Designed miniproteins, single chains, continued (3). Designs and how they scored, part 91

Each design is a single chain, and the fold is of that chain. pLDDT is the mean over its residues in the fold that is shown.

## One batch from the design tools (miniprotein)

Design m11156
Fold by ESMFold2-Fast:
Structure m11156 (fold): chain A 61 residues (1-61)
Amino acid sequence: MVEELIELAKTLAKLRKYGLEKGIPLDEISRIIRDVTKRFLQGEITVEEAEKMAREELEKL
């Protein structure tokens, strides 16, 4: 559980960096990260699914 949270945090940090490097507004990056984090904490998705969903949303922008 703690290990999964650390893995998620590392993944989300990489996605945040990716979004910033693409010039995506910080508020949009934060919204996407918050949404996938909420779904993960609710047990709806895995870390891998959260990464995929966040990456797909960032690539649309």
Scores: mean pLDDT 81

Design m11157
Fold by ESMFold2-Fast:
Structure m11157 (fold): chain A 84 residues (1-84)
Amino acid sequence: SLEKKIEELEEQIKEAVENNDLERALELAREAGRLAAELLKKKGLDVEEVKAAVEEALAKAPNAPDTVATRAVEEALRALLEEL
């Protein structure tokens, strides 16, 4: 299931963040974002509302601490937005 794949990716992202592995965290986050977009579309959620919320979150990203974790979150949101 998509939900299970996303859960597995979230655990792998957590491990990459704990290991300070930026490249791995970004690769996994990008994939998680793409799968999240697919899941949102499959569930029939309002794509335009989700897109607006993600764009707002990304606009606020410069105010967050510059860490592997925050970069991974930003990458996932960008990948999600690109796939929506």
Scores: mean pLDDT 82

Design m11158
Fold by ESMFold2-Fast:
Structure m11158 (fold): chain A 87 residues (1-87)
Amino acid sequence: SLVEEARRRVELAAAMAKASGKGAEVGDEILEAFDTALRDPEAGLAQLREAQRKGEAVFDELGDEAGREMFRRLLDDAIALLREAAA
């Protein structure tokens, strides 16, 4: 399902944030935002975008350009899948 595909991307993005050593809080926020999106898509998608911004800042501080790009893509894809599932 679209929701399961989004979940896999969200879980990978959260794992990447936690593995960075500076993104544990962002990783938790991503997982909570995904759960919110299943109940309230508007609120959850806004929370995922905010967590995406925070996570990108973590990877920028670390100088990890490749990690930032992959993290951004995973959440962009997850948000698109969740929007399609909510339609």
Scores: mean pLDDT 89

Design m11159
Fold by ESMFold2-Fast:
Structure m11159 (fold): chain A 81 residues (1-81)
Amino acid sequence: EGERRLREVVERGAERLVEAWAKVRKTDMTPEEARESALLLARDIAEGRDPGHVRPRTPEERAVEEEIRREAREAFELIER
């Protein structure tokens, strides 16, 4: 169940990141490219890696990243049980 929960956290996190980026409108990426980038970023955050910053992140982006980190921590606690 933990592996499935982590996958769900990454997928939901990626969707929220794409929405946050759309609100900020700071990307020239296609929708597909944005989704792929969001999935990679969400996975890094969920696995506890601090992603490198090419630019300062907006408050909206930081909120989504914090939520992913929190949900991933909860998923890891379920795996340890």
Scores: mean pLDDT 69

Design m11160
Fold by ESMFold2-Fast:
Structure m11160 (fold): chain A 73 residues (1-73)
Amino acid sequence: SQAQQLLQQGIQARQQGDFESAAQHFSQAAQLGSGQIKAQALAYLGSSLQSLGKYDEADEWFQQANDILVSLG
């Protein structure tokens, strides 16, 4: 899916140390994804934002990721 492709692009950007590009790709993956894929993208988005020093924004996305995972059982 497009969400999975964006998730992989984000992971590659993180490996290159490009946390801004990673956050952009993970944000797009979260918008297009649902369920577990969306939760994973939001968690990676939060992690990338932490690497950029954006801790409050990261916490918001981690909370949303957790809410989705809890809703999945």
Scores: mean pLDDT 88

Design m11161
Fold by ESMFold2-Fast:
Order: structure tokens, then sequence, then C-alpha cells
Structure m11161 (fold): chain A 93 residues (1-93)
């Protein structure tokens, strides 16, 4: 679920910082798939945060594919923050 997506994003950030853009893209794509799969099942209050995370994960993938480590890491960190907010909201329901 979303906790697994957060873990994959953390691994992707480390890969991008190491210049391993291939691994970063693969990990971000897996996180994106998990976020998309979770979206229909999260509480209505959490949907906007998951949707924002999806957009940011797509931006992080594009940056990583372009070899832009700084942008990839920045987008991935923002996506992780939104995923964590969605997890916190879901736990309160």
Amino acid sequence: GLEEAVRLVEEAIRAAEAGDFKSAVELLEKALELAREALPSVPEEAKIYVENAIDLLEAAIRAAEAGDAKSAVEYARLAKSFLKLAIEIAKKV
C-alpha cells in the first residue's frame, strides 16, 4: 500500500543521489503504481494528497530519466510528504 510506496520513494531518492537513474526510475514507477492502486480505496479526505503525490512521482520520473538528480530528489521528497499525510489521514478513519 502507501507505506510500501513511501519506502520505494526513499530508496529511489538514494539511487538518484548516487547517480543510479535507472534504479531510481524503476523504484519511482513501482511507487507510482502502488499510489494509483491505493487511490480508489483511500478516504475521500486523503484522495487529494495521493493525487498530488502521483503528479509529483510522474515529475520525479521525468527528471530522473533526464538525469536531473536535484529535481528528481526534490519532486520525490515532496511526493513522499504527501503520501505520509495520506497515510496519517487514513489511520484516523
Scores: mean pLDDT 89

Design m11162
Fold by ESMFold2-Fast:
Structure m11162 (fold): chain A 67 residues (1-67)
Amino acid sequence: MKVTEEDVLTALKAFLAGETKMPAELAHLGKVADVDGDGKIDSREMRFLIDLARSGGLDVPEVDLPA
């Protein structure tokens, strides 16, 4: 699945803003962005998206996420 820089930035903005619901724009990522299938973004799912983007060669800034 192709994860774009825009997808990662959208997810990061939602996560950092304290959003508990996945943005509709990320629905195309399905289970990739929402591993638990609960419609929420947590730090684990955010790390997974960042990892995918970096694997694709995108420069994603380091974000301090909860362990």
Scores: mean pLDDT 61

Design m11163
Fold by ESMFold2-Fast:
Structure m11163 (fold): chain A 61 residues (1-61)
Amino acid sequence: GSELEKLLQQVKGNPFLVSMIRSAESLYGTDKAIELAKKTLKGDVEAFKQLVDAGQQMQSQ
């Protein structure tokens, strides 16, 4: 599978994070979604904030 699919498998126990990563892929593209997911898993607060912002943009609430 793709690198994105591998990351999604690693975080499958957190459906909220999976949803945010998929939102980032839809808004920013696959490569940027992978970058943000990797940085978030390393504890990058700014990357996590960008994932949250992407999730909020793609959700009706």
Scores: mean pLDDT 81

Design m11164
Fold by ESMFold2-Fast:
Structure m11164 (fold): chain A 117 residues (1-117)
Amino acid sequence: EKKKLYVQAAALVLNLIPDLTDEEIAEVVREALKYFDEGKTPEEIAAEVQKRKGPLAGQLAAAVHIILEYLKEQGKYEEFKARFDAATPEEVRDLLVELAREILKKYPDPSIKYRPP
């Protein structure tokens, strides 16, 4: 069941990022990292981000939180947190796309639809 959530989150990221700017994506990722460290749920983060940045940003925040849970389970959370913190907005987009594609490649599910890069 967790694998299905990771695949759905990765697909949602790829579906949402074409409709958001690099700056919006970077801000959402940094907020997701902050709230993840505070122990908040994906639903709490989505609600908070949606109030300030709209529904697409809120959905992206929830999806990013689930990807951060995946990274923590893989023992890669601290590595990727440091990479996101050091990244420019363009690099944040590229890193998030790379992670989403890696998850989708690792757990192929033909029922899950996503936009090509």
Scores: mean pLDDT 83

Design m11165
Fold by ESMFold2-Fast:
Structure m11165 (fold): chain A 56 residues (1-56)
Amino acid sequence: ARLAALQVVNEVSPLAAGAIARQVVTGKISVADLPATLLERGLVTPEQAARIREEL
């Protein structure tokens, strides 16, 4: 679920979760693309992006 994916992001970086919450909930960003999108936007480190991907 999109909310479960946002919870994973929030556990790693609350700032990143807040910045993308609307785009994830509205379906503008897919759950599968979420770690890559966060990294591309500079919202998370590569290590944080890998952690999010493992949880999804």
Scores: mean pLDDT 79

Design m11166
Fold by ESMFold2-Fast:
Structure m11166 (fold): chain A 102 residues (1-102)
Amino acid sequence: VEELRERARQHMLEAAKAAKAGDYESTAEHFERAVRHLVELAGQRPLSDAERKLLEAFTRAAEHARAGDKEGVRQSFIEAAKYARELGDDEVAKALEEAAKS
């Protein structure tokens, strides 16, 4: 259970790095993997409100990244960072906020 959350977290960090480098294909792939791990986690325990909103934000971020919509990705990063912070994950929140500024 916690391994799935940590795997999702690592993919969130990699997505932020890829976006900062302008690699939106890798950004989409990492967000898609983070979403898959959160969906799998939801099958093992109920997600918190913040976890559910984070999953929704990353689903939208992946769609925008696949479409090459830089502004959509940027807005999704800002939204996801808010929910990551609500979960107490300041590292992920900061990485997403920095990617949004790039």
Scores: mean pLDDT 81

Design m11167
Fold by ESMFold2-Fast:
Structure m11167 (fold): chain A 57 residues (1-57)
Amino acid sequence: MKEELIKADTERAKAMQAKADQSPAGKAFDAESDNYRKAEENKRIKQEQTRIQKLLE
């Protein structure tokens, strides 16, 4: 049931990715995505520290 929707979404994502990869924007997007993930990890570390501080209270 949900498998059909996931398959359709995956195929759509692949088609968009193939189109983006052919443009210079696709390469820039990958670099930005990596930077975004690193920023997100730093944000998680800060949230973890806040939780630890709350537990110590």
Scores: mean pLDDT 66

Design m11168
Fold by ESMFold2-Fast:
Formats: sequence, C-alpha cells, structure tokens
Structure m11168 (fold): chain A 100 residues (1-100)
Amino acid sequence: SNRDKALELLREIIERIEEILADPNADIEAALKELLEKYKEVIRLAEEDPTMPESVIRWLKSIATALETMIEEYQAGRLSDAQVRQWLAEIRDALEELLA
C-alpha cells in the first residue's frame, strides 16, 4: 500500500541519515540531494493517502523545503558540515518518534 511504501521509505531515510552521521568524510551535498528525492516520494505517497493527516503532510513538506534551502546554503558555503550534521540528527530523532 502507499502507507506501507511511505513508512519503508521513512525507515530508509533514517538509516541513510545514520550512515551520513557515522561517516566523517560523507559527501554532504550528494547525501542531501538523495534525501530530498526520497522525501519527495514520501510526500507523493502521503498526499495519495486520503487517511493521512494534513498536519503530517505539512510537516513532511516543511522538511523538504528545509532540505532544499540547506542544499542551496551549503552549495553557497554558508553552512558547515557540522551544522548540516546537527540538523540531520534532529530530523532523524523526529522521524524515529513519528514511526514509534
């Protein structure tokens, strides 16, 4: 189902964030772009589920917007690797709470 696919993608996002945080040499720009594409697919699946709360869809969209902004700011040299990693850790924790 679309819900099962969305939940599986969210688990893949969590696992990927953990991999990025564990690797001090991770390609941050490539990783953020990969996460953004996975998030867009989660949003698509959530929007196609008529039982999905609007608040959850809005929250997922806010994370996608934050990811797009973070990619632009990182490419411009305005965000450090440490700042991106801190934000990713916070998002991982929020996603784990959502899936509990």
Scores: mean pLDDT 84

Design m11169
Fold by ESMFold2-Fast:
Structure m11169 (fold): chain A 73 residues (1-73)
Amino acid sequence: MSLEKELEEFTKKLRERAEKDPSRRKEDLIKMYEKFVEKSVEAAREAGIPEEEIRKLREELERRLREIKKSLE
């Protein structure tokens, strides 16, 4: 729940920052988000979250990453 909320806020701020800073490259933003996704999934697994919940988390994060990629095109 808190992780999901933090991800929502992070994604929103990242998108707003990209719009506010036109010198920022979309590749850099995508790279940062990809690392965030990887770390979040790994942290969840380390915390002992069930694999079914981790799968849902990964799907949600991947979906958001895809939306970000599309919005930056």
Scores: mean pLDDT 70

Design m11170
Fold by ESMFold2-Fast:
Order: C-alpha cells, then sequence, then structure tokens
Structure m11170 (fold): chain A 115 residues (1-115)
C-alpha cells in the first residue's frame, strides 16, 4: 500500500519534470525566435531536441546515450522515452492499459515521421 502510493507520487513528479522541460524549451525557442534569424537557429535545433530527450531519459532513471546522428540510435532513444512516459502515465492512472497498448503500437510510425 505505502510502497504503491510512493511509486505513484514518484511517477507524478517525473511526469511534471518532463512536462516542465518541454515548456522551458518552448519558452526558450520563442525567445530565440524573437532575437535570432531562422537560418542561424536551424543548425542547433536537432542537437537541442536530442539534449531534451537525453534529460528526459535521465529523469526516467535511464542512462542517456551519447549524441549520435544515426537515425536508428535516435529512433531507439525516442522509443525508450515514449515507453518510459507511457509507463508513468499508466502508474499515475492518466492512461489505461488498453490506451497504453494502442499508443505503443502507434509510436514507431509517429517517431519515424520526426526523423
Amino acid sequence: SSAAEEKKKEAEEKLKKIEELWAEEAERAAAEAAAVPPEQRRATTRRRLQELVRRALEILGIEPPPFSDDPEVQFEMLMQLTEGVLELELITGKLTEAEVAELRAQAPAEIRKML
């Protein structure tokens, strides 16, 4: 009972931290868009996304892989992040097992669209 309650609380805190990472990046990107021309921003976008994913993996307790331009390494990293987030959403009761199974089935195709 107590252990299950603590696990749920830890999952809620991890989800909040991940949501805050994406919110902070959205605010930073908006500020950069106001100050830096689009052509100068493009060179850093992929690296910044990879840094965000690595930080989210660390929050999940997963050791982040080194930076890689290999699409298959990036795919595996994004799949690990997706699976970790879905597990947290299941633990917190935000998603059912059926909803997690559906999203997990859709994830490979959606992630490959981003690469």
Scores: mean pLDDT 80

Design m11171
Fold by ESMFold2-Fast:
Structure m11171 (fold): chain A 63 residues (1-63)
Amino acid sequence: STSEAERYAEAAVVYAATDRWDLAREYLRKAIELAPDDEALKRRVAAALESIGRADLAALARE
């Protein structure tokens, strides 16, 4: 099932892909706050953000 953290992470990637960088950053932080120990989620989100050219946001996801 899709967790709340996964939903925020998905929204962050969509916002990043649509050049809404402020919302992407906010939603990414919410996802990490909801699941700070979910290393698998962090890796998936970082990979997705890197694939769309957002290395800065990918670095934030790896914190």
Scores: mean pLDDT 82

Design m11172
Fold by ESMFold2-Fast:
Structure m11172 (fold): chain A 66 residues (1-66)
Amino acid sequence: MALIARGEAIFAEMRALVAGDPSALLEVDNMEAAFRRLAARTQDDAVLAEEIRRAEFALAVYRRRL
């Protein structure tokens, strides 16, 4: 549960940073949808934690551009 909430918070932050760019927003939506499907299938906290780390890296890249 906590890992899913953290993932959603990261994707919400990404949407805020890329607001006004429809292609970037679509990319973020696709990433969040993939994360939610992974969470539903694996139920493996280690896999979800690794996916969150990847999302955190993507968020850092978006922040670096601004």
Scores: mean pLDDT 78

Design m11173
Fold by ESMFold2-Fast:
Structure m11173 (fold): chain A 83 residues (1-83)
Amino acid sequence: SMEALRKKMQEQIEENRKKMEKLAREGAKSGDTLDDTLLRIAEMQKETYIEYYKTLGKTEELEEVEKKMELTIEGVREEIAKA
């Protein structure tokens, strides 16, 4: 059961990696900036981590995960705003 859940999450992480690659390719074709693409990737990564911790039953750690990922995304936004 636990091993099957971990395998399911690994597959979901891999699918999200493919989605991020697709976003990068489509952004390049559309003339999106690197910063725009990085922000979208960071947002996808946050969702992936939250789902992973939920799957592990680590609900008590979700607040810390959300806060850490929000700080990471905010850092990307600040970098974009300064450019």
Scores: mean pLDDT 69

Design m11174
Fold by ESMFold2-Fast:
Structure m11174 (fold): chain A 64 residues (1-64)
Amino acid sequence: GSPLERLLAALDQAGKGQISLDDFRRLKEHVLNLARRLGLSDEDIQRLEDHAEQLIQQLEKQQE
């Protein structure tokens, strides 16, 4: 798939697994940095941020 598809899949896979909120936040940072290095558009980077934020909210509710 495209770089965007691969990064979205990586976030989704991590969010489905046993991952701490801190580890997921670290993964989000690495994914966004990688997306910028790969030259993804601002729109694609925003989509990654939005997807990661949604997964963080789900993880926070589960860890409550």
Scores: mean pLDDT 82

Design m11175
Fold by ESMFold2-Fast:
Structure m11175 (fold): chain A 55 residues (1-55)
Amino acid sequence: MAAAEAERKARIEKAEAFVDAQSQRLGLDDKTRQEKIEVLRAMIEAEVQARLRAE
């Protein structure tokens, strides 16, 4: 549990930093940035849960 949570947090932080950098580079609006972060967060959660179920 704790290890999976730490990995999830680290991946979300990296994804948020990546989206922020891309948004600044591409001039994306706040709404688009928020939507991309939410999608990435959901994908990370789904991936972590899938890995736990597969083990």
Scores: mean pLDDT 75

Design m11176
Fold by ESMFold2-Fast:
Structure m11176 (fold): chain A 98 residues (1-98)
Amino acid sequence: PLPFPVNPDAPTIEEMLKLTGGVKSGVREPKIALKAVKAVYESGKKKISRSEIREAMKDLEDKDTGYEGILDAVEAYIRNNLGVLIVPDEEISEEELK
């Protein structure tokens, strides 16, 4: 069971990771991705930056060739299930980040 609402017609996180190339082992990557999605949902924010998603995934090194694929999968999954707007870092004011 997932701790946030899921659209049953949307791709699963594992399917998104496979599509974006963010999966290598198929175990660690889905777990970290779902943890990041949960953090976004629990924040209650209507807008989130790409840097906030990277911070939620800080247990993954950006040096890993799969990192950008995992980030892309998390962004797509958030759009499909949570309806949170993902914006470039420069478009979020300091007031919206707090």
Scores: mean pLDDT 68

Design m11177
Fold by ESMFold2-Fast:
Structure m11177 (fold): chain A 78 residues (1-78)
Amino acid sequence: MTERLVEAAVNKDIEKLEELAEELGGEKIEIPTELSAAELEAKYAEIRAKVAAGEKIDEKEAMSIVFAANAAKARAAA
C-alpha cells in the first residue's frame, strides 16, 4: 500500500509540475533521471542543509531533485 501512495503522489506531482512549467512560459523543469540514488541523496541533503541555514535556493532545481529522489525511492521499493 505504501508503494501505491508514493507512486500516486509522484505521478500527481509530475502532472502539476508540467502544468506549472507551461504556465511559466513553456519552460520545462528538467528532472535529472541520469543521477544515481547516492547522488540524489547527496543533493537532497545539501538542499536540506541550505534551507536549515536560511539560504535562498533555486526552487526549480530543488523541486527537480525532490521529484527525482522520490522517483528513485519508488523504484527501489518496487
Scores: mean pLDDT 59

Design m11178
Fold by ESMFold2-Fast:
Structure m11178 (fold): chain A 60 residues (1-60)
Amino acid sequence: MEIKVGDKVNITALDLETGEELSLKDAEVVSIEGNAITVKHPEKGEHVFIKELIKSIEKV
């Protein structure tokens, strides 16, 4: 699946701060740099996820 900057996504990934899975719905992809995806969520703000630690990501 091809994810691009500007896409709205539902993402579930490991949160490195807590070691737990974080799920964000309707997050906007603002940056993709190599192995890192940066998203913005209206309530949670900006998060950076490592592609290898993403369990699921889907476009909405």
Scores: mean pLDDT 78

Design m11179
Fold by ESMFold2-Fast:
Structure m11179 (fold): chain A 115 residues (1-115)
Amino acid sequence: KEAEKKEKAKKLFEEILREYDINIPDEEELKEKIEEFRKKLKELGFSDEEIEKYIKALKNAIEIMDLIREYAKNNKKLSEEEYKELEKKIKIIEEVFPDNPILYILKDAVEKLKK
């Protein structure tokens, strides 16, 4: 069932991002988490093309979280160019998970950094 597969992928995506927010992995640990996510998507029966879209969304979400953390720690605001780049990353995530609680949290955090 396609809808069931997509819901499971969404939950896996949310779980990885919640873990990433709590425990910042090193480069090797992050690579391992991405490969585990890829493996689980294959087990759910997604095509290689679909898996790459999900992996791209995950990488973009992680990049946004890293930037938010850096800017919040340094009390820094986003430039117009940086804001536009983050909007592009958010759109990549929306393409695969348009109705996702993590996406709304990221959007809110990005808007707060623009102000």
Scores: mean pLDDT 80

Design m11180
Fold by ESMFold2-Fast:
Structure m11180 (fold): chain A 79 residues (1-79)
Amino acid sequence: MVNEKDILEAGKYLIELGKKTGDEELIKLGEELVRLAVSDPDKAIELALKYSAKTISKLSDEEIEAKLAELREKKEEAE
């Protein structure tokens, strides 16, 4: 089940990611999610789904590369 804490953490993560990548729209999205997570969690979920679907290609590609790098590093450490 989606929890208020999960939405709040997701919003904070997007703010940090936007700061590191210089994406002001991502920072704004994260701030809105943090705000809605405490005032209206249902609206926060709706907002997250709407914008995740729209920008998933950009965010997913960068996340996939990072996850693949982690998996390669862990596999080498295991050998």
Scores: mean pLDDT 65

Design m11181
Fold by ESMFold2-Fast:
Structure m11181 (fold): chain A 96 residues (1-96)
Amino acid sequence: TLEELRREAEDLRRRGLELIIEGGTGSSGSMEKILKGLELLAEAGELYVLAEDFASAEAVKEELRLLSRTLPPEIQLQVEERIARIDALEAEVKAR
C-alpha cells in the first residue's frame, strides 16, 4: 500500500541520516558509512515518489545534494545520478 511504502521510506531516510552522521562525526568517522547512508537516502527518495509523497521526496533530494557537497566529485556525480532517477520516477508517477 502507499502507507506501507511511505513508512518504509521514512525508516530508510532515518537510518540513512543516522549512518551519515555517524560516518561524518568524531575520530571514528567512516566514508563507508557515509556512502551507505547516501544509498539509503536515495532509496527512500524513490519510495516516497512511489508512495506519492512528493514533498518528502523533494526533501530527500535536497538532503542528498547538501550532504554530498564536501565529498569527492565522483561521489557527487553518483548522487546526482540517483537524484535524476528520483526525478524521472516522479515524472512517470505524475503522468499516471
Scores: mean pLDDT 85

Design m11182
Fold by ESMFold2-Fast:
Parts: sequence; C-alpha cells; structure tokens
Structure m11182 (fold): chain A 79 residues (1-79)
Amino acid sequence: MSEAQRQALDKDIEDAMLRMFVSVTRIAIRNTKNPSPSELQQQISQLQKALERAKANNSDPSVIEDLQALIAQLQKRLA
C-alpha cells in the first residue's frame, strides 16, 4: 500500500472511531444520574484527548463540534 493510501485509510478509520466514541459518550452521560467530580474530570480528559486527535486528523467539523459540546456540558456539571 502506498503511504498516501495508508494515510487516507487511517483517517477514515479514525473518523469512524471518533463518531462511535461521541455516540457512546452521549449514552453514558444520559444514563449517569449522579456522576462524581472524579468521573466528570475523567470523561472531560478523554473527550479533550479525542478533540485534539480529531483536529490533528482534520476530522469532519460536525464531530469536532459534538466533542466541544460534550466537553462544555460536562464542565457545566462539574461547576
């Protein structure tokens, strides 16, 4: 496989994984009635790492917006 083909495939896989991660995280947030501050901080950290990866890989703007919205939602719950 050429380097260009490998990079394109890696990007497609990463985008799919990020979309799945967003969906799973939304379900987790919805189903958690009383998260501890520690749990909220852990989720925020994971979402921030996912956001940085999404930006580095030039992912779909909708995925980036969804990650930013989830981070903001959890930060409000932490405050």
Scores: mean pLDDT 78

Design m11183
Fold by ESMFold2-Fast:
Structure m11183 (fold): chain A 78 residues (1-78)
Amino acid sequence: DEVVKQAEEAVEEGIRRGKEIRRTDPARAQQLLAQLQQVVRDQQPAVLTPEQRREMLSVQYAVLEEERKRALKELEEK
């Protein structure tokens, strides 16, 4: 229970911090996302159900992936 709460808090804080870093350093934000996904994965087999894991990761990934697509498109046009 405490482990899951810590993972959830770390992910939430990481997303918020990632949004700020992403504006100035997209590469660092992408690495932060990968690190957060690893933290969640490490906790999931012990506590989180597959459904809860899928919901949490899909929301987080969708937000950052949309931003990544936009950044990549900008770079391709330049």
Scores: mean pLDDT 58

Design m11184
Fold by ESMFold2-Fast:
Structure m11184 (fold): chain A 70 residues (1-70)
Amino acid sequence: SASDKFQSLPVEVRKKIKEIFDKVLEKAVDENLSDEEFLKLFEEELSKNVSEEEKEIAMALVKETLELSK
């Protein structure tokens, strides 16, 4: 699962992804962003801070979480 792949990442990488997620989520709530706008902003911030493979894992996990909430 995407969750299992995320848990296999180094602790420092997981912490960085979580910090980015928390910051982007705060902005999304403050600016009333859609799920699509949130995902776009999250992907852009991940692209600046983590590898492409780490980004794909984080994006897959977040997308699965959003889909399960519907």
Scores: mean pLDDT 81

Design m11185
Fold by ESMFold2-Fast:
Structure m11185 (fold): chain A 100 residues (1-100)
Amino acid sequence: SEADKILKEIDALEGEMVLLISELSERDPEAAERLREYLERVGEIIKQALAGEDIDKVEEQLEEVIEEIRNDPRIPEEAKERFVRLVKEIAKLIREYAEA
C-alpha cells in the first residue's frame, strides 16, 4: 500500500513534467524538445530504480541529469527551475520507495 502510494506520486510528477513540456512547446518548441529528451532519460532511470537497481547509483544518475539541465543554454531558466524541482521530488520518492 505505501509502495503503491509512492508509485502514484511518481506517476503524477512525471505527468507534471509532461504538462510543463507541453506548455513550453507553445512558446519555445526547441526547448520543449530538449526537455522531452531529458524526460525520456529520467523515465529510464526511474524504471531502473523500480527494478531494484542500487539507489545510490540511481540518485547519482539523477544528479547528473539535473546538472546537465542547469548547464543547457537551450532551455529558459524558469523551465530549468521547474523541471529540476520535479526531478528532485522524484528522487526523494524513489529513495522512499527503496526504503519501503
Scores: mean pLDDT 88

Design m11186
Fold by ESMFold2-Fast:
Structure m11186 (fold): chain A 68 residues (1-68)
Amino acid sequence: MKLSEEEFDDEVWLALALMELGIMRSLGDSPEEILATLERWRKRAEELGAQETVDFLKAEIERVKAEA
C-alpha cells in the first residue's frame, strides 16, 4: 500500500494521538499503558517529522507521569 503525504500532516497525527489518549483515559487504562502508547506515537511522529505532534506528546507524557 502507498501512503499519500497529503493524508499525514502534523494536524492529522496530533488528532489521532488525541483520539487514542481520550479512548485510553475513558476506558480507565493504567498510566503505564497510556505512557507506552504515547511513546509509540512520539516515535512515529519523530520518524515522520511531525514536530508539533512530537512536542504535544512529550508534554502529555510528562503530565501522565505526574498523575502516576
Scores: mean pLDDT 71

Design m11187
Fold by ESMFold2-Fast:
Structure m11187 (fold): chain A 111 residues (1-111)
Amino acid sequence: SELVRRIIELLKEGKWDEAIALAEKEDPSLVPFLVLAYAMLKKGYPEEEIIRAIELLKEDPNSLEFLPIVAKAFRGLSKEDLEELRKLARKVNAESIIDFLERLGVIEPLE
């Protein structure tokens, strides 16, 4: 998706407000996935893999692939990367995903 690619490029540049505004204008259903996209970027996933993951999860939010994809993206992130992701999650009103992953033990709470 050209839209998802543009959003990823804005996230790479640290232009979170522009990425959020673009998603809200063109496809608001993408807004919750910005946190997943950013987590995958922080872990060094190729853009094509990020696009594929978001498109898959958007098409079927109840997919059995949802939890494995999200868990793999967030597992092993540094404290600094997790703090940055928490800031983005607050901006897009998606803090519940961070709380859910902490509850599952995929990521550790900040001390």
Scores: mean pLDDT 77

Design m11188
Fold by ESMFold2-Fast:
Structure m11188 (fold): chain A 77 residues (1-77)
Amino acid sequence: SAAEEAKRAATLALLTKVLRLAGFDEEEIAVWIEAATTHDEAKIEEFLAMAKEKGVTEEQIEEAVAAMLPEAEALAA
């Protein structure tokens, strides 16, 4: 449906903004969006480990998410 497609597109756009704000490059963002859309917890854990190795902390990711909270709330409506 159009509503589901719009919500999915908005969610992907939000994830892209969060990851850019957290310090990931576009190649990494593409890989991790794919991991997130497959709902694979093991890949999500690998993503967090990779973020730590690159110097991006879980706290920076949380801050990026918090900065995007108004857009996330709009998606939840």
Scores: mean pLDDT 71

Design m11189
Fold by ESMFold2-Fast:
Structure m11189 (fold): chain A 60 residues (1-60)
Amino acid sequence: SEIEKLQERIRRLLAEMDALSARYDAARAAGNEAEAKRLREELLRLIGETIREIGDLIDA
């Protein structure tokens, strides 16, 4: 079903966000500002892509 496919995509995205958040925290703890900024930007892009996908689904 479409709901099951959506749940699977959300689970994958949450796992990716968790991994990026952990790497972001590690970069901050190490004082690596450049790495932290790159990871934050990547996380924001994933969030933006997800919002776009959900928006398309709602607008249908």
Scores: mean pLDDT 80

Design m11190
Fold by ESMFold2-Fast:
Structure m11190 (fold): chain A 100 residues (1-100)
Amino acid sequence: SLLDKLKEVAREFLERVAEVAREAGIPEEEIERLVKRAEEMLEKAESVEDISRVMLWVMTEASALARRYASPETAARADARLTEIAQEAGKRIKELVEEA
C-alpha cells in the first residue's frame, strides 16, 4: 500500500538521522529514546500528514540533542546533514504520493 511505502521511507529517514546523531556524539540512550518514540508515532500514522509530522518531530529533536551534547561546530554540521536527509526523504514521499 502507499501508506506502507511511506512508512518505509520514514524508517529509512529515521535510520539516517540516528547515524547523524551517533556521529555527532549524542549519547546512545538519547538516540534509542528518539528512535523508540518515532517508531511508536510512525506505527500510529494513518496519513501522509501524520508521517510528515513524525519526520519534522524527529528533525527537531535530533537538532536539539546535537545542540545539547555536541560542540557548536559539530551541531551545525549535524543540522546541515539533517536538512539534506529531510529534503531527500521529502522528495521521495512526494514522488510516491504523485505515483499513487
Scores: mean pLDDT 88

